# Designed miniproteins, single chains, continued (3): the designs that were tried, part 78

Each design is a single chain, and the fold is of that chain. pLDDT is the mean over its residues in the fold that is shown.

## One batch from the design tools (miniprotein)

Design m10709
Fold by ESMFold2-Fast:
Structure m10709 (fold): chain A 67 residues (1-67)
Amino acid sequence: SDEDNEKLMDEMFESVRSQLSPEDQAQLEAFLKQLKEEVREYKLSSETVKSRMQHAINTLLRRQAAA
């Protein structure tokens, strides 16, 4: 459901929030807002949502580790 997908996205964000800079947190929040709109419009599966969130998180964490 859209509710379950939004909860999943919020939980994934919270799990990494403390590892991200304020700038990366803002970038992930913007991505999350866009992805929530896409979930509502296109009825994305939980697997698709999880995959897209995980790729975004991994990209930011790799940049954070390199900084």
Scores: mean pLDDT 80

Design m10710
Fold by ESMFold2-Fast:
Structure m10710 (fold): chain A 56 residues (1-56)
Amino acid sequence: ARVTAGIITAHDPQTGERHSRFVLGSREEVEEAARQFQQETGGPVTLTLQDQELPP
């Protein structure tokens, strides 16, 4: 089966902390998760997408 792996990284400018979230699912699900994470953190979010093929 083929899934999209997303790593969502947000940088908090007030604390200097970097928060990362790993999401597996459809591309649409990963993009929606990134949008929600950006709204929660209020800072810039970087989304890295990688298509992952899972063994049967």
Scores: mean pLDDT 71

Design m10711
Fold by ESMFold2-Fast:
Structure m10711 (fold): chain A 80 residues (1-80)
Amino acid sequence: SAEEFVRRAVLGILEQVKKVMDEETKKLADEVIRAVEAGEDPDTVISKLKELKEKTKDPGAKNAIDAAISLVEGYKKLKE
């Protein structure tokens, strides 16, 4: 399903970007991972991803988080 695909893709992105994050930003990334795994609504996930991007310093990780945001936003539009 589109839901399962987006969930797995976002989780994969978050696990990769965690590798270049400092410990405080990793804790926030873990909160986003838990929200995604818990099936929180798309708006909640998008808000948490935007907060994570703001706290992220690595440009590559910021770009990857933007890709995750775009996937969740695309999924949200598909359900509207």
Scores: mean pLDDT 85

Design m10712
Fold by ESMFold2-Fast:
Structure m10712 (fold): chain A 72 residues (1-72)
Amino acid sequence: MEIPEGLSKEEMVELLFQRIEEKYPDLTPEQRERLRRALQALVDYLSGKKTPEEAYKEALEALDFAVKQLKA
């Protein structure tokens, strides 16, 4: 699947959050809210330092780790 060029920060957060919902449907509403906030902060941090494509890839790699920490 090709990563769209010029993704906004909001679009990246929503795409990553959709992957969380698909992969981890058993997460509580509190865990989902924490992940959404963490993803928003991560995307904001990567903004201006990396391209949207690179920011998305790095956030995606961090996503699985963040979910595992919340489920621990």
Scores: mean pLDDT 69

Design m10713
Fold by ESMFold2-Fast:
Structure m10713 (fold): chain A 68 residues (1-68)
Amino acid sequence: LQEALDIYRALALRELREHVPEELLAEAEKRLDAAYAQASTLDDIEEAAQVIGREVRAVIEEAARWRA
């Protein structure tokens, strides 16, 4: 479980770095860390992945609106 979460976190961080401007990246990484901390308390890998995925998608969507 922990290994899979670490992989998801690494992929999520890469996704944020590709889509989020440098000015917003520190806040985006903080939000990812909070989502990862929440996900790490879950016993189900699918639920944990959804927690991380939803936060990443929300951050990217907000960044897209900020850059528009």
Scores: mean pLDDT 76

Design m10714
Fold by ESMFold2-Fast:
Structure m10714 (fold): chain A 76 residues (1-76)
Amino acid sequence: MAPSKEEVEEAIKEALEAAERADTWESLLEAIMKLMRLSVMKIIAKKAGDEEAAKKLDEAIDEISRKLNEAAAALA
């Protein structure tokens, strides 16, 4: 079953909020786990033919990955 539009938007919001609040190694790991969930949702959406959801997830993954790299650098 493909993720619903609401599930996609909620997952992106939660992952983005976690990435923005990643100021410790524990919170960084939590944000990474949420990012991994987005990657799985993208694969499912792509296989289901939901190009809109797949594109939205791809763009969110890129943005969140950028924020996580910045957070990891700040913690090092």
Scores: mean pLDDT 82

Design m10715
Fold by ESMFold2-Fast:
Structure m10715 (fold): chain A 86 residues (1-86)
Amino acid sequence: SLENLRAEGREREADTVAAINGLIKKAEDYAEKYKETGDPELKRKAAIYSVAAQILVIAAEVMGLDPQVVAELNKKVREVGKKIDA
């Protein structure tokens, strides 16, 4: 978890996870607004943030982020993708 990474002095990994979570949250917020309004611009923004989060997860995995943390982040990105398509 983010808290465990900070407790272990792994600040760079913690900051990377925080950045990915921030992108996921933006994608979720835009997807929810799209569901309420039907505005295609909000769907486009949700998709952009979702893709950015996925790219950053792949980069973090290549750079050696814990596979369990990568799996949790990939699950979150997939759940956001389902919300965008709903």
Scores: mean pLDDT 84

Design m10716
Fold by ESMFold2-Fast:
Structure m10716 (fold): chain A 89 residues (1-89)
Amino acid sequence: MEEKELEEKRKLLEELLERARAGESFAALAEEAEKLGLEEAALAFRILAGEVDVEEILELLRKEGVERTREEVEEELARFAARLRALIA
């Protein structure tokens, strides 16, 4: 059951990565990933599009009881964007 859901999400992620390699807008891909329930992929595409506010992420983490500095969040976002760019290339 969970394995089948993971396979379906993997196929959807592969399609989004292929569309990104074809030059589709990161903002459009972020919206598509959100609709598909791929929250991590949606966040990564929004970071690449320059549409993510670090303060919004800090507030979300604080709400979940996680203490992070702005610097730590910015570094994590940069690493996420770099990894996604490597997958697209």
Scores: mean pLDDT 74

Design m10717
Fold by ESMFold2-Fast:
Structure m10717 (fold): chain A 65 residues (1-65)
Amino acid sequence: SEKQKISKEMAEVMEKTVEQILSLLKLYREATDPAERDAILKKIKEVSDEAGAQLKKLYEQLKAA
């Protein structure tokens, strides 16, 4: 069904986003310079914001399906 397809796409977005954030957090722990850490935190926010926007669109489609 359309609902199952959208739900699967939402799950895939969430899984990929979590993996990206975990990878960035690993880089954050390995960073030796405060400026590098700040850059990584900004990147985490960007990834989170983009994923949130995509999930919002998919959720609206799910509600309409």
Scores: mean pLDDT 88

Design m10718
Fold by ESMFold2-Fast:
Structure m10718 (fold): chain A 77 residues (1-77)
Amino acid sequence: MKAEEERLREEMEEAFRELATLDRAELEEAIAALRRSLATYEEALAKHPEHAEKIEEMKAILEELLARLEALLAELE
């Protein structure tokens, strides 16, 4: 279980490195996509409380990635 989530975190770190090379418009699209993904996790939490722990861990990883991308976008201003 945890090994899968650690693998996902590593993939997210790699994704961030790649995304950090994008221009403003591409970053805005990536941020919008991540926000849509987070919205689906929020709905999943309400519908599947039995999976709350795993969903919350996944959501936390995506929220961290989103915050880092938003900070990067702000620096481009």
Scores: mean pLDDT 75

Design m10719
Fold by ESMFold2-Fast:
Structure m10719 (fold): chain A 99 residues (1-99)
Amino acid sequence: MDDLAEQAVKTAEYFLKLAEEYLKKAEELIKNNGDKSVIKGLLRQAQFYLDLARRSAQTALQLADQGKGSQEIRDRAEELLKRADELDERLKKLEKEVE
């Protein structure tokens, strides 16, 4: 079902964008020696949306593997998972800087 797989990809894209926005806010506060509790809150929000994005992208891949999504949807979901892994590494680095 292209509509379900497409919705899963769009949901993953939306949550990945939110995760990136929270990471950028955290990075800016770290650079400006901002409040640690606020920074940790932003990193927790980034992790939450990153987890949601990863789950949605995995759902899109599963639907594509079942013949319920196009090759384009599969490729987009795989790219989103790679971007999520990159953001996860970036998030872990920022968490260590705030310790």
Scores: mean pLDDT 86

Design m10720
Fold by ESMFold2-Fast:
Structure m10720 (fold): chain A 70 residues (1-70)
Amino acid sequence: MEIEEYKKRIEDLAKKISELAQKNPELLPIVQEEVARMFERANQAKTPLEQYRAMADEAEEALKKLESKL
């Protein structure tokens, strides 16, 4: 159940980030950098639960960073 919660959170955050990038193309380089960081952190995780948790945390951080640029 916890993994499903992180998956849903990642999907919701990814949708928000995608919508921001679509409306603000100037943010695309930052989005690409943050997505790369998210996958790098996920690849360092030893379990699926840790992987999804890391992805959710990085996605939330990315959204906050993008919102701070607006």
Scores: mean pLDDT 78

Design m10721
Fold by ESMFold2-Fast:
Structure m10721 (fold): chain A 58 residues (1-58)
Amino acid sequence: SELERAQKSLETVETTYKDTVQAADRLAANPSLAAKAERAKQIAEEHLEKVRQKAEEL
């Protein structure tokens, strides 16, 4: 069903978000990469939020 596909997609995006946050936090320890790391987290969070909203509409 479309709902099951949306739920699996959400799980995948949630896993990707967690991995991105962990990687970004490690990069943020380097001052020259801190801004890049913060932007990567923001993009990942926005993507997760959009996928969550779409899943809730189903």
Scores: mean pLDDT 80

Design m10722
Fold by ESMFold2-Fast:
Structure m10722 (fold): chain A 92 residues (1-92)
Amino acid sequence: MEEEFLRGVAVLALSVILVTTRKLPENEVKKKLIEEIQKAIDAVNAGDYDTALKHLDEAIEIAKKLPDPEVAKQVVGILENVKRIVEEAKRL
């Protein structure tokens, strides 16, 4: 897989989770999660994978604090998969 394709897949996955997160009830955890996901998207688009990985790690920690445990588990799983895609893109 080419780096550009992996970058596109990561941005798409993060964009989907961002839209899903915006539908959750308002709270500080949701607000911080949205901010970190947006920073990760911006970093991936800039090709700054080290910064993207830092914001993905922060987003994963924040997502674990979401009030609904099933939603938290799903969001964490997607973010961990995106982290693996970004690590793969960084190796290319």
Scores: mean pLDDT 84

Design m10723
Fold by ESMFold2-Fast:
Structure m10723 (fold): chain A 60 residues (1-60)
Amino acid sequence: SKEEKIKELVEAGFSESAARKLVEKGITVENALIALKKTNGNVDEAIEWLETNNIGDEEL
């Protein structure tokens, strides 16, 4: 299932390395797609947002 999640993120526009990183961090495909929509399709901004804000309670 991990490689399938990576593949789905790549199909959505993420690079292979970015998709793998997000999946390794336990970020869901749905959450990643929400971030992509929130950033108006900007993959780099979506990745940055996910890495700083989407898992548990981040530093406020």
Scores: mean pLDDT 72

Design m10724
Fold by ESMFold2-Fast:
Structure m10724 (fold): chain A 100 residues (1-100)
Amino acid sequence: SELAKELALLVNEIETNPERTKELFKKLLELSKKEEFKNDPALQLLFAITVLWMVKEKLLSKEEAEEALKLIKEFRKTLSGYYKETLDLIIEEMEKLLKE
């Protein structure tokens, strides 16, 4: 998937230049608004995993993390089976991290 490649490149840029996280996170949110992204459970899960990683690494502000969490909860509404179960675990972990 071209979107999966673009997401991976943005993640690599954040890893190499964490000072650019705010700008690069906005680009990640823009990718998540694309129709192909909205219709792909695997991309939605990859996005959620990426956001969880960024939260664990203290790369996102609380406000940015809460914005991403709202979006992940919207993805959850249209998912089933493995994707829904895995996303529920990610949501639970993110909520625990944000309670600090």
Scores: mean pLDDT 86

Design m10725
Fold by ESMFold2-Fast:
Structure m10725 (fold): chain A 55 residues (1-55)
Amino acid sequence: GPAAERARLEEAEARARELLLAGRSPQEVFDELVAAGFSEEQAQRAIVRAVIELS
């Protein structure tokens, strides 16, 4: 449901922030999120949100 989708996106965003702060490229972060079981859409949205938060 929508709450589970939001929680999943928040989890992906938190992981994306950690990886970007650790010096990973957006491409590496995408690959790591997909490998961790996030969908390609969730990974892409999480990276966009993480970049905005870190800007």
Scores: mean pLDDT 84

Design m10726
Fold by ESMFold2-Fast:
Parts: sequence; C-alpha cells; structure tokens
Structure m10726 (fold): chain A 60 residues (1-60)
Amino acid sequence: MTEEQALELIGNAFDALGDEEAKELAISVFKQRLAEGASPMDALRLAVHEGLEYIAKKEA
C-alpha cells in the first residue's frame, strides 16, 4: 500500500461518516505515524482507530 492510497482511503472513509474533525485527526495521526517509521498500512490502521475513537467519545 502506498501513502497516497492510504490517504485516499482515510479521506473517503471519514467523508462517508460526515465528520470533518475526525478526518483531519486521522490524517494527522497517519502522517505522525509515518514520521515515526510506521509502514503506510500500520499508520492507516492507527489513524482509522483514532478517528473512530474520536467520533465514539464525541457521541457518548
């Protein structure tokens, strides 16, 4: 998986959920994890997890 493909998947997933703040958070986490040496796939998993947790906490 390329970085570009992972960013497109994050964008599409959170656009479908309609939460722009979660999308920006997920993109930020993805870029941070890549900077720390994570693979694009691992960075994607962590980014999606954080974005979904943000939505869950916001709705609770």
Scores: mean pLDDT 82

Design m10727
Fold by ESMFold2-Fast:
Structure m10727 (fold): chain A 75 residues (1-75)
Amino acid sequence: AEEELRRASAEAGRYARKLHEALKDDPEKMAEAEKRLTPLERAGVRALAQGDLAAAARTARELAKEMKELYEEYG
């Protein structure tokens, strides 16, 4: 549902900000993080373009999880 997507996107946004702050002075780690996140971002964009809010929410949750793991790995 749209509310589920909104919550998942907010969580992903919070971890994106934390990850960006942690990696802002390390371009190598930032590039590696971008490599891991790009496929999930593309999947989310495709789901939204198709109007599949359930798939979009799922990819947003996967993005939040991946960002959290990267933050724990590099922070």
Scores: mean pLDDT 79

Design m10728
Fold by ESMFold2-Fast:
Structure m10728 (fold): chain A 68 residues (1-68)
Amino acid sequence: MSPEQQEKALELLRKALESLGLSEEQINEVIERLKEEGITFENIVRLLTEVGVPLSTARSMAYDLSKL
């Protein structure tokens, strides 16, 4: 994934998590950990479920972001 694709994916993720009602602190934690650990399907699902996103929603979001 290019740096531009990563930035776009993280921007889309931030907006989606805001729409789900996550706090800015929770959103920032997910984004920073994804930057550190890598933007993979597995990492997105794991990190989203750790902050209370339902597994089905986390998998859907991970799928959409993995196609960028």
Scores: mean pLDDT 81

Design m10729
Fold by ESMFold2-Fast:
Structure m10729 (fold): chain A 81 residues (1-81)
Amino acid sequence: SLKEEAEKLLEQAKKEKDPQKRIVLYSGAARLAYLAGDEKTLEEALKEIESIDPQAAERLRKAFELVKGGEEAAVRQAIAT
């Protein structure tokens, strides 16, 4: 499931020592957690990204807020980019 895949990426990110690789894994976890409706995993991943790269975390939060605004198609495009 998307939730299980998000949890898997979150755990892989926690074991990774390279900050750039951690951002990639946490970003993947956040995207899958968002799609699964797993707010807890989403917030944990975003907080970890924020501690490494606040700008990357802000970009992801902005993309997710567009979904809350009812622009699901636009957010899907933004997340793919």
Scores: mean pLDDT 78

Design m10730
Fold by ESMFold2-Fast:
Structure m10730 (fold): chain A 90 residues (1-90)
Amino acid sequence: SQKLIEEMKAIGKEAIEKLEKLLEEAKTASVDEAMKLAKEMAEIVKEAMEKMEKLKEEANTPEAEKIVEEFYKKVQEIGDEFNEIIEKKA
């Protein structure tokens, strides 16, 4: 249903906004603090994915699958940028 799609989009948007904020914090953090941020980021991704996968299964539409795929792609982009930040600190 459209309601499930809107809920999935809201979950993804909130998670990405939180991840982008932590990514910015990582730029000025020490290596130890950045590793703590990495754990927090991993938990945000895990919680968002668990919620989105449940809603995706309930919605059972190609649109729901695309939302999860787009979220995963954004998470990978943020992860790549985070890894670059850490490498520059070493």
Scores: mean pLDDT 87

Design m10731
Fold by ESMFold2-Fast:
Structure m10731 (fold): chain A 68 residues (1-68)
Amino acid sequence: MPSNEEILAEFEREAQALLEEIRADPTASEAEVALMEGLARHELAVVREQLEAGKEVTVRPPRIIPEL
C-alpha cells in the first residue's frame, strides 16, 4: 500500500517533469514559466494539506491544474 510520502513523491515527480518541459520550451515566456512554477507549488501544498487533514486523495493525480 502506498504511503502518504509515496503519493506526495508521485505528484512531485509529475510537477518536476512539467516544469522541465516548460523551461526547455524556447517559445515559453518568462511569465508562463513563473505561472507554471506557482501552479506546481500550489498543487503540492494542496495535496499535503489534504493528507494532513486526513482527507482522501483523489484517485486520479491532477495533470497540471487541480480540479476545484
Scores: mean pLDDT 67

Design m10732
Fold by ESMFold2-Fast:
Structure m10732 (fold): chain A 109 residues (1-109)
Amino acid sequence: MEAEREAERQRILQLIQQDGQNAAQDFADMVARGAPRERLRARITIYGSTVGLSREEIDALLADLEREGGVRDAAVARAQQLAREASILMGQELLRGVEAAIERGKELK
């Protein structure tokens, strides 16, 4: 049981890392498809807040996204990194919640 649980945990950690890569790619795809500005702003705000960026840092990144050329390209790259980090953090929190629920379940049933 313990060895099986550890193997399951390692599989979930691998999936969390893959989900992070997928989140970064999904953001890049939204930009490439010309997603509405408000949708991009909303996603960046969620990602930045999730990883612990201040409102000021988020607003600066959103301002850079409104620019052109290398400044915008850098802002998009930063947003992809935030999407990856936010997805991984959310997945890790979900895993902790599941592990806690399983341990509580052992006591009750």
Scores: mean pLDDT 81

Design m10733
Fold by ESMFold2-Fast:
Structure m10733 (fold): chain A 92 residues (1-92)
Amino acid sequence: MEELERRRRELAEREEEVLKRAKEVLEKLKDDPEKLKEVLERFREALEEAEAVYREALAAGASEEEAELRAAEVAIERVERIVEEAEKELEE
């Protein structure tokens, strides 16, 4: 199975879309420093969670490549949720 290579390509496309949306959110928040700080703090928490997932996967016997993919998937999922929440607040 060439599942890992396909997952990497699909993840890369999702990452590109999420990063584009994140940039637009940060641009809109330039006039709201408190909200900008909150979003950046949540991004940092997402990275810490992804690091924990990576370490846990390795401890459970996953390959380094699989652990990296799982961590990246979690990071993208968390960032996407943060972006969605910020977009919703900007509509109010």
Scores: mean pLDDT 82

Design m10734
Fold by ESMFold2-Fast:
Structure m10734 (fold): chain A 69 residues (1-69)
Amino acid sequence: MLEESKEEARRQARELIEELRKKIEEGTLTRREAVSLTTAALLLAGLAEDEELIEEARRVGEEAEKYLE
């Protein structure tokens, strides 16, 4: 059960990272969406205990901040 929950969290984190990247590419990302999607992706990656995914979520969040500058 716990392992299945971690895998689901990992999948959801990846989906949020993909959504963030897509919105950046389409030029539709708002500051509120950047904060919300990054926070959710980081939380889910942390729940999955996936350090690589946590780092990926952090980097995409930095990309979103640069896009919004």
Scores: mean pLDDT 82

Design m10735
Fold by ESMFold2-Fast:
Structure m10735 (fold): chain A 76 residues (1-76)
Amino acid sequence: SLVKEAEELFRKAKEALEKGDTKSASWHGLKAVSLLAQAGRIDEAIRVAEEMKEMLEKAGDKEGVARLQGAIEDLK
């Protein structure tokens, strides 16, 4: 299931952030958003992307924030 894979990737993104690995966090987060979008769960993909963007903002990852913002705009 794409949705199940996306949930697991989002969980891994949060774990990476707890370890200070913002690069892995943004990659896992973007992949989770992509899989939700592929599954047709557009509103859910946007919510996950916005949550991930907020977490990356708090972590100081400006590039990760920009990538998640781009994904949000592409989904609207």
Scores: mean pLDDT 86

Design m10736
Fold by ESMFold2-Fast:
Structure m10736 (fold): chain A 67 residues (1-67)
Amino acid sequence: SEIERAAKLALSYGDGKATRSQLIAAARFLGISDKAVEEAMKKLGLKTPLTFEQAVEVLRLAAELEK
């Protein structure tokens, strides 16, 4: 899926976890705003750095918040 590929890209730089900047860059590739990513993280109670599974959850929720 596009979201899983974006999450994998966010984790592809460095230590196998997504930083805030990497997650936001991946989200922008999907047309998701920084604000939607921040709201999704807040709603899920997650903070960077994120695992792959957490990054997928954040990006899925953020995509729904953009719609």
Scores: mean pLDDT 80

Design m10737
Fold by ESMFold2-Fast:
Structure m10737 (fold): chain A 93 residues (1-93)
Amino acid sequence: MKEEKIKKLLEEARKKAEEAAKLIEEQFGDDGKKMGETILGGVELAEKNYKDVEMLKKVAEAFREGAKAVEGEAKKLLEETAKLLEEAAKLAE
């Protein structure tokens, strides 16, 4: 089912986002924790609105913008999260 595939993509996106949030918190301390909370809030918004193509695209774009503020593994994880959300949006169409 399309919904099961979307859910699986969102679960993978959550894992990538959680790993990115952890790395960002380790690098930037309290400021990183705030950034991590914003990252996880974006994933929660996507999960609650998984049938809303526009919301999924908006969250994916926010993750791509967030990736510009970080380097290395955290950047790659945020870009991978964005890609998974873009794939979920395409399936939700």
Scores: mean pLDDT 85

Design m10738
Fold by ESMFold2-Fast:
Structure m10738 (fold): chain A 77 residues (1-77)
Amino acid sequence: DILKKLQHIARLHKKRGEEEMVYRLPETPEGKKEIEEMAETLKKLGIESEVFKVTAKTGKTYYQLRIGKEGMEKLLE
C-alpha cells in the first residue's frame, strides 16, 4: 500500500523535527515505477511533490521524492 508507506515515511521525518519528507529509490525500472506511483498518489491527494535524480557517494544513482511541510501535514491527516 503506497499511501501507508508514504504516511510511515512522513511520520518518521516529523518525529525528527524535519519540515520536509525525502525518500530515495534505486534507479531501476522497479524504483522508477514505485516513485511514479508515489507521485501520482500524492497528486490525487492534492499534495505537491518533486522528483529528482541524485547520485550518492557510492556512485549509485537514485530517484528522490520530496514533499514540503504543508504536504507532510496534509498526508498525515
Scores: mean pLDDT 83

Design m10739
Fold by ESMFold2-Fast:
Structure m10739 (fold): chain A 100 residues (1-100)
Amino acid sequence: SPLLEKLKKKIIEILEEILELAKKGELTKEKAGEKFQEIKLLLEEMRDEFPEYEELINEVIGKIEEMWDVLTSDLPNEEKVEKFEILKKEIEELLDKILE
């Protein structure tokens, strides 16, 4: 679906922006909150348009919530970056199941 492909690409772009900011030590709670809210709205749109993928989309939402918990933790920035990279990969794998 062209719409699914567009929504997936936009979510991945925002995740890449989050990771780049985290690597630079510039990922503030405010910037992260705005980007996570944007991802959540895109995932809600995807769920509304494609209810057959609700379970997979809810799993992605859970991974985004895990990213927020990592960001708000007392972990060193290097460990936050490593955890974000793992979660981003897991999100990409879940999104791939929606398109393939």
Scores: mean pLDDT 86

Design m10740
Fold by ESMFold2-Fast:
Structure m10740 (fold): chain A 88 residues (1-88)
Amino acid sequence: MERRKKAQQARAEAESLLAEHRDEVYKEIVDYLRSKGIDEETAKKIADVALEDALRYAASKLYRGEEVTPEDIREVALKTADELVKEL
């Protein structure tokens, strides 16, 4: 399989896995951040960055032929959001 096509396929598969749970994961991250005293606007910005990081992680694993579940994507997104809050 050509590297470019494999990378595009991995990203599309990661986005498809997240799409089924995107609203749930996004809301969970925003609610989690707001529970820590982060305002809604900042929480939404952090959630967008965290989801993008989780998608890159999932695409990388899929590119290597590794299994990825929606739960893996959720865990990475929440971890990234927590790390980003510490940099504020």
Scores: mean pLDDT 80

Design m10741
Fold by ESMFold2-Fast:
Structure m10741 (fold): chain A 87 residues (1-87)
Amino acid sequence: AEQALKELRDLVYKAFLDAGASEETAKEVADNIVKNLKELAEQAGVDPEEVARFFIEELKSLIEKGMDPLKAVIEAGKAVRERLEAA
């Protein structure tokens, strides 16, 4: 089951909606983040579900530290990219 990928999509969608983005924009960004994550994970030879779980954990940690949700999505995504590029 693609549970972590779905949870990540929903978290990104909510973060963009809460920041004042339209439903259409929030869906597009969330879907693109999941698509790009799947492609990067496949190129690195890692499980996309494991990468999605790492993204979610980073995102939650940054939000708990008081980071704005949109900025937290960007920073968590950057951490994921750096980890995959090192693999």
Scores: mean pLDDT 82

Design m10742
Fold by ESMFold2-Fast:
Structure m10742 (fold): chain A 85 residues (1-85)
Amino acid sequence: ALEAERQALLAQIDAAIAEVQALKALASRVAPPEVLQQLDQIIADLQRARDIIANGPESQWPQAKALFQQAVQEFEALKNFLSYG
């Protein structure tokens, strides 16, 4: 059902937001401002995707899913950079 899909997407996005916020809290003590700005942008993109899924019409879900996937990819790239860079 559409509602079950919405709930699953919101749960996934909320989990991603929490993970990025947790990394930002750790990074804020050691990382340069550019990395913190990148984490803020990822959080903002995830929050925008969440707002579209929670409050927007279903016609906007493809855009929200694309934004969510982009933010996740950017976060994965940043985690890899922070592990080696």
Scores: mean pLDDT 85

Design m10743
Fold by ESMFold2-Fast:
Structure m10743 (fold): chain A 91 residues (1-91)
Amino acid sequence: AEEAREEELRAWSDSPEQEARLRALLEEILRVQAEIREAEAAGAAPEELARLYERLARLLEEAARLTVDPARAAELRAAAEELRRRAEELR
């Protein structure tokens, strides 16, 4: 839960300032992920799903830029690219 996520954020950053920025991005990421799940469950239009996937991809790229762990940054960038591909397939 929240404690486990805070521990994860500490492992991905080398400073309290980076942890705070990553925490803010995580909150936004979780919000957009929830919107995607709700939109998929509601049978939202492909255009709306594509917009949400593009939004999530941008947030993951921002998190990758702030992450000091190069392996984790690579994982976040790969996830962002996958989301952009899915968004393009819906168009």
Scores: mean pLDDT 77

Design m10744
Fold by ESMFold2-Fast:
Structure m10744 (fold): chain A 70 residues (1-70)
Amino acid sequence: MDLSGIKDPRLREAAERLAAAVAAGDAEAVDRAMTEIILLHPTPEEARIIAELVRGHPLEARARAALLAL
């Protein structure tokens, strides 16, 4: 899991929660983590890193749609 491109520790924590929620299939937790990420105003580069992090997980499409719309 490569989060080295994310410098804000709050954004990194939110990204880790998103990855865990997506892996668990927890749509409510995905929505909460996505709201946190959006409110932290990630750069397009950070948003791309987070989108790659959730690749192959059950709720990947939901998470990627929100991140790539940034």
Scores: mean pLDDT 72

